# Designs tried in a protein design run: designed miniproteins, single chains, continued (2). Part 7

Each design is a single chain, and the fold is of that chain. pLDDT is the mean over its residues in the fold that is shown.

## One batch from the design tools (miniprotein)

Design m4226
Fold by ESMFold2-Fast:
Structure m4226 (fold): chain A 60 residues (1-60)
Amino acid sequence: SELAKEMHNLRLELIELVEKNPEYREEAEKAVEEAGKYIDEGKLEKAKEILEETVKRLKK
């Protein structure tokens, strides 16, 4: 699905950010775990929002 592709891309961006800046690992892992909980609940838009907000924050 489109949403699944978008979430995959956001996850790849988080992985790249953590590889470049290891100090981001804890925040990125927490975001992935929280997004996973929303995915399990069927709240895909909420899961995407968490990943997007985390990527945006770490890119500053």
Scores: mean pLDDT 84

Design m4227
Fold by ESMFold2-Fast:
Structure m4227 (fold): chain A 70 residues (1-70)
Amino acid sequence: MKSKKEVLEEIEKKLKEVQEMIDNKAPIEEIIKKLKEIDELVQEAYDKGLLSEEEVKEIQEKIIELIQKS
């Protein structure tokens, strides 16, 4: 990943994919796998200084809410 905009777009796209998987009643193991991909992307972006602490927290809150609904 390179730019902050590209990282945020990729994260948002993956979060939408997770929401669609939940809506379509995908197996929980597939949902967890996608969530791990998002977590790895967020961690990498934070380590590189592409995401602020506030942006990481916002994404984490969205992930937690999705997991609680699944």
Scores: mean pLDDT 79

Design m4228
Fold by ESMFold2-Fast:
Structure m4228 (fold): chain A 74 residues (1-74)
Amino acid sequence: APTPAERELVELLRKMQSLYEEALAQGRTDVAERLAKLSAEVEALIRQHGPASPEVLDFAREKLAEAERLLAEA
């Protein structure tokens, strides 16, 4: 069974994907590209440290907050 940290990471990634889809639906291609980059940064850290790492979880939280700000400001 996934750990609480792994479960939270999956939820954070799902939220980032939803923001990406929302940006595309709104025709905000520049914002969508920036959101894709943030998701790619999280995926890169998962490859380096694994999905259960506290560093990955903290990083994903920060990148989700940045993603939410970008969509709100665009």
Scores: mean pLDDT 83

Design m4229
Fold by ESMFold2-Fast:
Structure m4229 (fold): chain A 98 residues (1-98)
Amino acid sequence: SFAELKEEIVAETEARLRAARSLDEMVAIFRETLEEIKERVKDENELLEIISAVVEKLGEVFDEWTAGLSPAERAAARAALQAAVVKALSELFGAVRR
């Protein structure tokens, strides 16, 4: 069922993100999760729903991970994360233009 699949992917991704030791590791986990979603979910609306849930969890874990950083360090980390998210989404779900 889609609901069970969504709960499974979101829960597994959250656990992996919370265990991550660096921003690069969080980005790698996010990319791997998007690849899994792309392979397992064929309906476009369900795909968007799961991606949105995973992006929300990434933001929550990032906010918790960066809570102890200075405002400047947090802003730099957020900019790096946003750039990595846009790149991953574009590479995995962007139209092939050749």
Scores: mean pLDDT 83

Design m4230
Fold by ESMFold2-Fast:
Structure m4230 (fold): chain A 99 residues (1-99)
Amino acid sequence: SMMDEMEAKIGEALRLLGEIVALARERFSPEEVERVLAVVREAALALSQFPDLSVEEAEKVRKEIVERLREAVGHDPEMLELVEELEKKLKEYIEIKRK
């Protein structure tokens, strides 16, 4: 169903946040990991609210989440690829919601 597809996209985005945290713990200093964790916690909370948002609100929150994650992961190419994949999942969610 449409709802099952939407739930799957949020679940995939949450999994990608977990993968970003795992890579950060391997590659970053404890201080840098704490910054990533703070942004990831805020992103996870925002994603939990996505079902209650309008398409326009979800698009705004998507941009804010992605920008903050990119800043937190810096120049690590593998973590940036995970952020790009997360953005793609959120765009797919919003396209389903537009129907």
Scores: mean pLDDT 88

Design m4231
Fold by ESMFold2-Fast:
Parts: C-alpha cells; structure tokens; sequence
Structure m4231 (fold): chain A 67 residues (1-67)
C-alpha cells in the first residue's frame, strides 16, 4: 500500500470518527454503530501500524459513547 493510500485511510478514519461522535450527540445510536462497523472495515484493509492504531482508538472512543 502506498503512502498516499495510507494517508487516505487515516483521513477516512478521522472523518468516520467525527461523524460517529456527531451521531452520538444527536442520539442516533444506529449511526454510531454503523460508524464503528466502517472503522473495522478500514482497519481490515491494511496491516499498517499507524492505521491499525488510529482505527482501534477511534473504535474504542465511539464504543465508550455507547456506554
């Protein structure tokens, strides 16, 4: 995977996290769960440590909002 593709995945993780946070603030738990699922798919696309770490942290942050 290229550096450009890694950067795109990092950007998509960030946007998905922000979308999920907004959905949680609006009480849309279905959209929060959809964001978590999307983050897991992004995590599965590469073994890159930076993408793995950022996706894992984003998933945990959204899961905490469901508590």
Amino acid sequence: MSEEEIQKLLDEIEKTLESGKKAAEEGNLVAVQAAIAELRELKAKTDDPEVQKKAEEAIKELEKLLE
Scores: mean pLDDT 83

Design m4232
Fold by ESMFold2-Fast:
Structure m4232 (fold): chain A 61 residues (1-61)
Amino acid sequence: MPLAEQLEEQVRRLREAIARGGDREALSRAIERYEEARRLAEAGDLERARELAERTNREME
């Protein structure tokens, strides 16, 4: 799956977690970072997109 599509799916899952009563503030911050990473990937900056996504993944652990 292309990186941008993976990031869109990740954002969709986090939005669902908010709908289920998850920590809205923490999840919203993660969504913003994944959306930024998706924009970078769409612009062709795959390296920065991966770095941002990886940092966000670590924060969510």
Scores: mean pLDDT 79

Design m4233
Fold by ESMFold2-Fast:
Order: C-alpha cells, then sequence, then structure tokens
Structure m4233 (fold): chain A 56 residues (1-56)
C-alpha cells in the first residue's frame, strides 16, 4: 500500500468515525504521515494498531 493510499484511507475513516478517541488518533497519525519521513512499514504498522485499538 502506498503512502497516498493510506492517507486516503485515514481521511475516509475520519469522515465515517464518530468515536472522539479514534478521530484524535487518526488525525494525529495523518499529521505524522504528512510531516514525518516515516517508512512504509512504520506507517502500515501504526495504521494497523490504530484500527485494532478502535475496532476500525
Amino acid sequence: MTKEEIIEEIEKLLKETTDPGARIALGMFLRDVKELDLSPEEIEERFKRIKEQFGL
């Protein structure tokens, strides 16, 4: 999965998610993906953990 594809998935989940904790976590992660030089592996692992934590 590319960085751009993950950004699109995060933005989609932010539109669909009503849980405030999930919205904060996804928003912070989206910022990190855009601002930090994270590896694709780090991005995928962090995204997986957020989805597992909030049942997304």
Scores: mean pLDDT 80

Design m4234
Fold by ESMFold2-Fast:
Order: sequence, then structure tokens, then C-alpha cells
Structure m4234 (fold): chain A 99 residues (1-99)
Amino acid sequence: MRLPPLSREQAERDLKALREMVEEVRKGAQKLIDAIKQGKFDEAKKLARELMPKLVAAVISAIGFELEAENTDPELVAEARKLRDEIVSIGKEVDEALK
């Protein structure tokens, strides 16, 4: 079953919000990785608590946008997929820093 297509204006707003979410996740992940590498355990715990809900929200938002935009604009769907891949890559970098 196909979801109804988003209006172009709504899709552009949702994509902008998604890009902002990914940027916040990227910044948070970098701070967390830096804290882990510096042995700042209490700071790393605080940053992880702040990052995890943002990471989950970004993943859900990317999947939701991809599904809704599929019948609207293939270029917007491609951008959502790139952002989702970036979120996955960020998660992997955090996992590697924890070993």
C-alpha cells in the first residue's frame, strides 16, 4: 500500500528538520567520542544520555520521511537515505570508540 505523497512545501520543511537533527547528532557524537578518548568518564556518561534520544529520533524521522516522500520526489528520498546512512555511520564511530 502506498502512502499519500507529501506536498513539496511539507517535504522541504521535513527534510530541513531532518538535516538539523543529523547535524545535532553528529556534534553530540563527536563530543562523546572526544570525552571517551580523554578518559572523562562522567562527561562521557552525560553526553551519552543527551545523545541517545536524539540519535533514535533522527533514525525514526529519516525512515518516516523516506516512506512519506517516496511518491513525491525521488531526489528528496535520496537525500533522506544519505542522512540515514550518515546516522548509521555516526553510531558505528561511537561503538568503535567504546572498544
Scores: mean pLDDT 79

Design m4236
Fold by ESMFold2-Fast:
Structure m4236 (fold): chain A 62 residues (1-62)
Amino acid sequence: LADAIAAAPPEVKRHIREALEAFEKGDYEKALEHLDRAIAASTDPAVQAALRGLKEAIEKEA
């Protein structure tokens, strides 16, 4: 997961950071929205798979 995210473009990483910030604030809806943006901005299937896994983990927590 970390390796796939580290290989992601800066724009995708920005969306991931925004998702984590929203998650830390307890705004799970906003966190999932930012993750969807990160997935949409990514063209790498490995990065998309890693982000979908993170999205599922947040959905399970929420």
Scores: mean pLDDT 77

Design m4237
Fold by ESMFold2-Fast:
Structure m4237 (fold): chain A 70 residues (1-70)
Amino acid sequence: VMEKLEKLLEEKKKEAKENPEETLKEAEELREFLEEALAKNEYVDTEWRRKLLELLEEILKEAKKALKEK
């Protein structure tokens, strides 16, 4: 599960450079879903939670940077 999610997020990070507006929207929706899921499960591994949120933050930052540079 973790490996598949990391691969998906890495793929979205690449798309952030090509389609920053679309990627930003998708990443924000995914972040909301993930934060809600993690909030409901206090037994989830903290390192796994941190890793996924960190990848989402990187995607959001990359997309926002691409939009600002235009």
Scores: mean pLDDT 69

Design m4238
Fold by ESMFold2-Fast:
Structure m4238 (fold): chain A 103 residues (1-103)
Amino acid sequence: DISSLSDSEILNLIRSGLSPENRREVGELIARFVLYLQQPEEVLVPEDPLNPTPENFTKRKRQEVLDELHQRIRDILLEAGNEEGLEVFDQLFSHLTGREPVR
């Protein structure tokens, strides 16, 4: 049960076996995901969450942004072969959003 794991334990499982670059990217994407979960229906987001510049911020629907961040994280984990981290993150996404992951 993912609710029995600490945030640090969840992040360690997700980052397990990743390269330093992929670990950094996944960490940044998860931080953005958690930040946007606490925002209203529309959020002000950088065009690229990994390369934010003030001039590239746009107002977008929160669910759309969360789905895109989830897909980017899933792609990184799939490429790295971290199936355990993918399952843990999919459970975290469902738990925090009350929705099934985008497939």
Scores: mean pLDDT 69

Design m4239
Fold by ESMFold2-Fast:
Structure m4239 (fold): chain A 79 residues (1-79)
Amino acid sequence: MEALELAKAGRYSEALRLARENPDDADALTALGMAYLAGGDLETAIEAFERALELDPDYEEAKELLAKAKEAMGEKVEP
């Protein structure tokens, strides 16, 4: 919860720090994905969100963010 709340507030550096300390935490991985999504690294964002959902498949926020990242990725691939 803490890492995701920091990412939602735009505190991506703090969220990334928490993700490094807790690599097997769905909240921390979701925050990591949000940071990469904001930076435009869609592939890494998608991987982070998918990993978060492997740990907690019912994590609503990660599912929503994964869908957004995949749509943004599709727009870059298709002309």
Scores: mean pLDDT 74

Design m4240
Fold by ESMFold2-Fast:
Structure m4240 (fold): chain A 67 residues (1-67)
Amino acid sequence: SMAEKMALIAEGEKKYAEGLEAAAKGDYRTAAEYFNEASRLFEEAGNLASAMLARQQSEKALAKAKE
């Protein structure tokens, strides 16, 4: 339903924001996990553009975690 899709998007946005906060604190491993979770939620909601952007943020955070 549309309500279920909106709930998934809202949860994805929350996880994305948590990822940004973790990255700002230098916890790139945790940030990558949040961005990956956000990507999956956006994908489930059918919001492929947001899922792709969250995926890219997860990849960037993982690269930072290696430094």
Scores: mean pLDDT 90

Design m4241
Fold by ESMFold2-Fast:
Structure m4241 (fold): chain A 67 residues (1-67)
Amino acid sequence: GEKESLEKARPAAEAAAEGAALAVGGPATRTEVSVSDDGNLVATGTSPGGTGILSSPLAQVLAGTPG
């Protein structure tokens, strides 16, 4: 199901969100992970310096996850 797919992708998405937050000004104070209507996994990291957003096709993220 959607929840299971998100769980499999979550570690990679959270790491991406943390990296995005660091790129804009400091350690992530909040991370958000969602799936768009286009099937993209969207990772958002918020830090004191700003908000960073990264997106990737969910199917590609899942295919890249070790079994």
Scores: mean pLDDT 70

Design m4242
Fold by ESMFold2-Fast:
Structure m4242 (fold): chain A 96 residues (1-96)
Amino acid sequence: APSQEEIDLDVQVALAEIYLAIAKISPKEDVPEGYRLAADVLASLPQETPEALALAKEIGKGLADNGYKDVADEIAQRLEDAGKTELAKAVREGAK
């Protein structure tokens, strides 16, 4: 059976996916808020999982595609400062 920590991790990842989905359907001016909320959830994770890294890359891509590459760079820097170096790298790779 999965541990409570594994269940909590899955719930956090699902929450990030929900914020990502909200960002994708938001008006252009509201797009950064959804991606910032998704990034905040990923920053709170105890581990940089492959699922979290895939979502971080989608955050970078979604922001860059909407003209918010500066916001993607800000999020990546914040993740790096929090010690989430692989999440930061994934956001930067998505924003290319």
Scores: mean pLDDT 82

Design m4243
Fold by ESMFold2-Fast:
Structure m4243 (fold): chain A 93 residues (1-93)
Amino acid sequence: SAEAEALRAQVAALRSELNGFRDFVQNSKRLSEKEKAEILAKIDDLLAGLDKVDALVAQGRLDDAKKALNALKGQIQAFIADLKKKYGDKLQE
């Protein structure tokens, strides 16, 4: 359905954003190994959340998928904002 395709597109876009951020964190020379481990663990949790949304879409549970995706979008936005606040000087390169 058009709604299922729109949800999959949004999940793919967020997954791409998180994977890009993950790659940046892994390759950062400014973040400590402890800071990297803590950030990467949170990224992995958010990616697992996206996998659950994909599973709901595959099951045809589009209302549940939309609700879960909207909650996860809020979590991702809050996470990125918190990282920029705490590590902004280390993330702007």
Scores: mean pLDDT 86

Design m4244
Fold by ESMFold2-Fast:
Structure m4244 (fold): chain A 74 residues (1-74)
Amino acid sequence: MEEARRLAREVQERADKAIAEMRKSTPDQAADIAARLGQELAETAKRMRELSPEAARVVDEAIQRLLDAVNAHR
């Protein structure tokens, strides 16, 4: 439980920082940032589903926010 909460917090923090970086980047750079972090978060979400469905939902929401940020740059 504590491990899942810690990972969820780290995921949210990483996503927020990445989105801030993407807003300052070119569309191509933003897409690269989102793709790389999105892949890492997808692997983390798979792992977290074994620990807590609630924590995994936080990761899925972070991935969605990254995708939304990329779409805003199209």
Scores: mean pLDDT 76

Design m4245
Fold by ESMFold2-Fast:
Structure m4245 (fold): chain A 57 residues (1-57)
Amino acid sequence: HMEKYKEKLREAYRQTLRDAGLSDEEADRIADEAVKNGLSLPEVERRARELKAQREA
């Protein structure tokens, strides 16, 4: 898709992840990965939960 669309999508994912309780650094990393791999919002949320679970273990 268009570069500007991917940029906007990345920012939206980053905000969503941040609001979900992830740090800015974690949110940025996951958002970048999601845009790079074309992940949907539910996939992004699943990734965030997995990462958080790993830290809590």
Scores: mean pLDDT 75

Design m4246
Fold by ESMFold2-Fast:
Structure m4246 (fold): chain A 102 residues (1-102)
Amino acid sequence: MKEFAEQLIKEAEEAIKKDPNNADAYSTLALAYLQLGKYEEAKRWAEKAIEIDPNNAAAHAVLGLVYYKEGKFDEAKKYFQKALEINPNNILARELLEKIES
């Protein structure tokens, strides 16, 4: 929901002010912008999270979702596979990867 996305942006921005190298805060920004349909912003912040921490599973999942929304299923699959390599409990990445592979 839009209200949740706006709240996540506010919380992530406060976390970034406290620690500019907080990869989880950038991945939260990416998720929030994705939820708002702002795919360019979502991609930018997810890439920033990966730059800070290459093992940020949420950021890989967000990039997978952006590519999935764009119909680029081969790219989406690669990012979802990477997200699951890092965190096998990422439900979203697992469900969408299953849809692509079915």
Scores: mean pLDDT 84

Design m4247
Fold by ESMFold2-Fast:
Structure m4247 (fold): chain A 63 residues (1-63)
Amino acid sequence: MKEIEKIIEELAKELNVPKSVIEDVLKAQGLDTLEEVKEFKKRMLAVAKNGRKEREEQRAAAE
């Protein structure tokens, strides 16, 4: 259980969204096992890295 909570926290920080948003997405997709949540994190981090590369200047300007 602790492992899943940690992954949700890491995803929330990486995607810059509230943990509740990640939890809602996981619930909607029926993802409740550690393995499923790990795969979801892996995919979301890949998307975030691509977006960060393209939007890094806009993100930095917003901060």
Scores: mean pLDDT 70

Design m4248
Fold by ESMFold2-Fast:
Structure m4248 (fold): chain A 72 residues (1-72)
Amino acid sequence: SPLEEYEARLRELLKKAAAAKTEEELFAVMGQMFEVVRELAERFAGDPRAEEVLARLEKELLEILEEWKAKQ
């Protein structure tokens, strides 16, 4: 499924975000995530399955960002 391919790409980027050691590395990965999210939103506009995938990945990203902030 094309949606599963986008989810896999975003999940790989989340792993890279969690592994980022510098703010520059983190922001670079987040920039890549925004591009993938934009492509997903354009291709699957109004699809509730895509919205569920984005909501789960957003939650995981926020957890990574809070952990990263706590280590500053």
Scores: mean pLDDT 82

Design m4249
Fold by ESMFold2-Fast:
Structure m4249 (fold): chain A 58 residues (1-58)
Amino acid sequence: SSMDEEKVEELEREIVRAVILKDYDRALELAREMKELFPEYEEKAERAIETIKKMQAE
């Protein structure tokens, strides 16, 4: 739905903001929230989680 799309877009912006601030713990929490609340975006959320974990390890 368009409403879910808007919420996912907002959540993605918050994840990007957290990453810019190097708050990887918050970015991971937000990405996990996206996976739980929006099942159709599970794959996208999992990719974000993996990417954030790699950034955190650097």
Scores: mean pLDDT 85

Design m4250
Fold by ESMFold2-Fast:
Structure m4250 (fold): chain A 60 residues (1-60)
Amino acid sequence: MKDFLLSIGGVGEETADRLIEAGFRTIEELAAATVEELQAVVPSMSPEVAERIIKAAQLA
């Protein structure tokens, strides 16, 4: 999971760790997430980064 998150443009180690700690432990969970849910976990995350994470997970 962490390696997948770190492969996405705009996702650093702190962002990846926060998402995993919040319960986004599978690609399927990320694919089902909303931009608002990701930003609730990581308030500094832009909508563009959140959309990239969701799309990458949906295509995996």
Scores: mean pLDDT 81

Design m4251
Fold by ESMFold2-Fast:
Structure m4251 (fold): chain A 70 residues (1-70)
Amino acid sequence: SPELEEKIGDVEFKLNVYRLVLGAGEFVLEQLKANPKTPAELISHETRAIEQARKDIEEYEKELEKLRNE
């Protein structure tokens, strides 16, 4: 149905955005860790942001799987 296709498209768009954010965040965290002058608190904050993005991706992947199996 058009409504199902729209829902799938919305979840796919969100997944693409969160995957880009995760990739960018992982790259930034690697650069921060490579600099010995980086505050430990900043590394901790970025690590938590990456963990949250991974959780969001997992939830959207589950939603997408459910929609595709309807």
Scores: mean pLDDT 87

Design m4252
Fold by ESMFold2-Fast:
Structure m4252 (fold): chain A 129 residues (1-129)
Amino acid sequence: NRMEEGRELVRELIEVARKAIELAIEKGVEIPEAKPNDTPQQKKALEENRKNWEKAKKEGVESLSPGQQVAVAGELGVAGEIKGDEELAELKRRMNELLKKLLELGFDAEELQEFFEEIRKEEEERKLA
């Protein structure tokens, strides 16, 4: 059904995002600087993703929430494309494919955030068991 398929796609998206972050750490890829003509909202989002990237480098990928992992991996995928890193570019293409499938199933940004929160809670509960 739509909800089960959505959860499965989001779990795969998080897995791909984690792989992209780990690969970027290994390769020494950095999140690109803000462009001079970026909007204040775009600059703020990039700054937040940069802070989360620094946290992931220091404390590991697991220190980020699933939603933060996906956002940071997206920026690193763009950096990989700019630098011609085919492995990071392929992971970015896979993330885009999964996001497209989620949109085709009719999930919006709010519903995706709910899936990220459900997965975060499931992971925390397993650690306590």
Scores: mean pLDDT 83

Design m4253
Fold by ESMFold2-Fast:
Structure m4253 (fold): chain A 90 residues (1-90)
Amino acid sequence: MELNEEELEKLREKAEELEKIYKELKEELDVKEEVLQLAFEVAVAKVLAKESEETVKKKLEETAKKLGLSKEEVEEVEKIAKKLIEKFKK
């Protein structure tokens, strides 16, 4: 389904706010770029796309395996994504 112009504008505003929070966390956190990028994608999927938690987890596990991320790095992705979502919902 294609979004109308009003829905697209609202999504753009939400995406801009989430990107601002992401940039702030990127400067505060000394982690791999792949971990930060994947955390942002998880946050976008949960907040903007309204994907189910099960779908997001499956996607995260598949992408992490393809990128060769360790279990520790996958846990950091989930932790950073949670921080992004909590700051966005504030």
Scores: mean pLDDT 75

Design m4254
Fold by ESMFold2-Fast:
Structure m4254 (fold): chain A 69 residues (1-69)
Amino acid sequence: MEEEAQKLLEEGKKAYENGDYQRAYDLFRKALNLNPNNLEASDFLIEVARKLGDEELAKILEQSRKALQ
């Protein structure tokens, strides 16, 4: 599970660097589903949601991220 979550996180970062925000979103979401306490995946998911123009989703994800602190 940790190996799969890490792989998805790295693939998501690569998609993000290539400007493929939709793919990055899907990959970070899957990584977070496998490891809900992965703060890095949560932070990237929020950033990608904002890049996609989904400000309401980004706000919801940001509140969830704060709950992990």
Scores: mean pLDDT 78

Design m4255
Fold by ESMFold2-Fast:
Structure m4255 (fold): chain A 60 residues (1-60)
Amino acid sequence: SMSLEETLAYLEATIAALEAKLAAETDPVVQRVIQAEIARARAALAAARATGKIPDLSSL
């Protein structure tokens, strides 16, 4: 199991990777999917920071 610190680092890295993928993507359907994934990852990161608890990552 990951620590809170490892989970925060994982979410930040995931967001950065998704933003890079979005910048390279030309398919508007895939762009919408990536934007939704970024929104979910950012929500999980915000919740983890606000609560100090590991968020449910099953929705990412």
Scores: mean pLDDT 84

Design m4256
Fold by ESMFold2-Fast:
Structure m4256 (fold): chain A 77 residues (1-77)
Amino acid sequence: MLDEGGELLRKGLLYWREGRYELAGEYFKRAAELFLQAGDRDGAASAYYSAASAYHRAGRTEEAQKLRQQADDLLAS
């Protein structure tokens, strides 16, 4: 099971709830990288979208746009 990726997603959500959006984005991005390594393209795309939302809320709009593009590319046929 994707326990390590799931743990990183949970930590990202905890930091999001604390308003620590940049740190939340870092954890979501790391989760996406683990999902890619495991071959879970859908999980990786979802985690990259979450990271993009977190970075956008942190004011890191350029990084957010790049992460959103990575998620879109993963879902492109």
Scores: mean pLDDT 84

Design m4257
Fold by ESMFold2-Fast:
Order: C-alpha cells, then structure tokens, then sequence
Structure m4257 (fold): chain A 73 residues (1-73)
C-alpha cells in the first residue's frame, strides 16, 4: 500500500472506532482504534515528515486505552 492508501484506510477505521465508542461498543471500538494506529504508524514509516499521521497514531492508541478503562466501569 502507498502512504496515501494507508492514511485513507486508517482514517476510515479511526472514524468507525469513534462511532462504536459513542455507541458504548468498547470491544469493537478498541479493535478499530488499534488497527487505525497500526496503519498510521506504517504511513509514518513511509513518510516520516507527516506529523499529522504521527499524532493520529498516538491519538488512536490513547483512545483504545480510554475505551478499555470505560469498558471496566
């Protein structure tokens, strides 16, 4: 995949994760956030100058952790 293709797919997965999180579907949201984070990280490996992709990778990981905490409440 190109960096652009990875970013597009990562954005789609991140948006899906947010929608699932808003619905209280934490297990499904965690899966989508983790997958998005992996694809953002791969995009950064192909284009290390893309700060937004790096930020989004970290954000997706943090949201996955937050969803794991919310699931236990």
Amino acid sequence: MTAEELLKKANELFDEGVRLDEQGKYDEAIEKYREAAELYSKAVELDPTNRQAAINSVAARLLAIAAEVEKEL
Scores: mean pLDDT 85

Design m4258
Fold by ESMFold2-Fast:
Structure m4258 (fold): chain A 64 residues (1-64)
Amino acid sequence: EDQELANRLIGHVLRAIGAYLDGNKEEAEKHLKAAREVSEQIKDPEARTEALRIVDRVEELIKS
């Protein structure tokens, strides 16, 4: 289950970065929000904390 959530997280992060590089900030923010929601569903506390750190770093990139 956490592996499925990790795969979904990676997919949303990659889509957010791709959309940002394409100049589509609205789409990038939509995928970033989805990535955060998926991260919060991860049951392992260490994996969840690391996932949220990744999302925070991508959000900083997009909002720069």
Scores: mean pLDDT 82

Design m4259
Fold by ESMFold2-Fast:
Structure m4259 (fold): chain A 70 residues (1-70)
Amino acid sequence: MREELLEEMRRLVAETQARVAAALAAGDREKALRIALEGARELARLAEEAGDAEAAERFRETARELEAEL
C-alpha cells in the first residue's frame, strides 16, 4: 500500500506539472494556479495517508501560497 501511494504521488506530480505547463503555454495563469492548487491539496492528502507528516505540511504550505495568488 505505501509503495502504491508513493507511485500515485509521483504520477500526480508529473500530471500536475504537465497540466500547469499546458495552461501557462495557453496564457491561462489563473487556470495554471488552480491546477497547481488542486494538485498540492491532493498530494497533501496522499502524504498524510502515507504517514509522511513533513511532506503533507509542505504540500499544505504550497496550497496556501497558491490560494493567496488567486
Scores: mean pLDDT 83

Design m4260
Fold by ESMFold2-Fast:
Parts: C-alpha cells; sequence; structure tokens
Structure m4260 (fold): chain A 71 residues (1-71)
C-alpha cells in the first residue's frame, strides 16, 4: 500500500467514525483536508481522538491538526 493509499484509508476511517458519532461537520472537514494532510498528521489526529474518546474537544483538535497539515 502506498503512502497515498494509507492517507486515503485513514481519512475515510476517521471521517466515517466522526459521522457515526453524529459529528457531520467534523467528518466533512476530515474528508476535505485529510487527503492533503501528511500521514503523520492523520496518525496524530487519530491518537488525539482515541485518547479524547471522540469528545467534541478532541474532534476540534484533530480537525485543526489535519487542516494545518493540509495547508
Amino acid sequence: MTEEDQRARLTALLADRAREAGHEEAAEAIERYGPQASLEALREAARVLQEGDWSPEALAEAVEIIRRSAA
């Protein structure tokens, strides 16, 4: 699997879980910025979400990590 494939897969996984948790805006932001973010940023966002138990605060931090990396 290429790094591009890994980014796409992790982006889809994080967005899907955010949407399942009822956080549609966060899911849309992850889908928008995730493919342009580094794999390191996506893994850091995943760690923040897991440690924060998918809280609104953890989601906001994760989206910011992904967005900053995509810029």
Scores: mean pLDDT 84

Design m4261
Fold by ESMFold2-Fast:
Structure m4261 (fold): chain A 100 residues (1-100)
Amino acid sequence: PVKVTVEPKELTPEEIEEKKEKLKEKYRKALEEALEIVSKDPNSLELRQEANKLILDARAEAGKEVASIFPGDKKVFDEWEEELLELEKEWAKKVEELEK
């Protein structure tokens, strides 16, 4: 009852949403790791630079993965950038709460 599909397989809307959620979860985990780095010493410029580099590297990697899954889809890329910006805003608030 199953048809064999040759590669590359065309993704269903459900598979697209699943891949987006997995990429978003990876980025969320990177933000949590960056927060742990900053939380070791919130006043350390060195740790803040390390955390920022981790976030920038994770964002660049996520962008490459999205571009690979949705080549040429500017709307999907723009929506992804907006979602990452919201996660970054929440992360920035948590960092501010650590600074006193």
Scores: mean pLDDT 73

Design m4262
Fold by ESMFold2-Fast:
Structure m4262 (fold): chain A 65 residues (1-65)
Amino acid sequence: SMMEERKRRAIEELKRISPIVKDVRFENGELIVEFGETSVTEYAAAALIAIGVGIELGVSVRFLD
């Protein structure tokens, strides 16, 4: 499905854009993004992209450290 394809591409993009992203997954209808060590700038950039993905897919985004 288009949603499954978008989910897969979104996960790949997030991991590619930020090497500090340790894990990206979908759980209980939420997009979960786990970060390692990062600067404020890198976190902000990755978080904004993840929020955009959440909006596009109609899911909530949760950030873990």
Scores: mean pLDDT 73

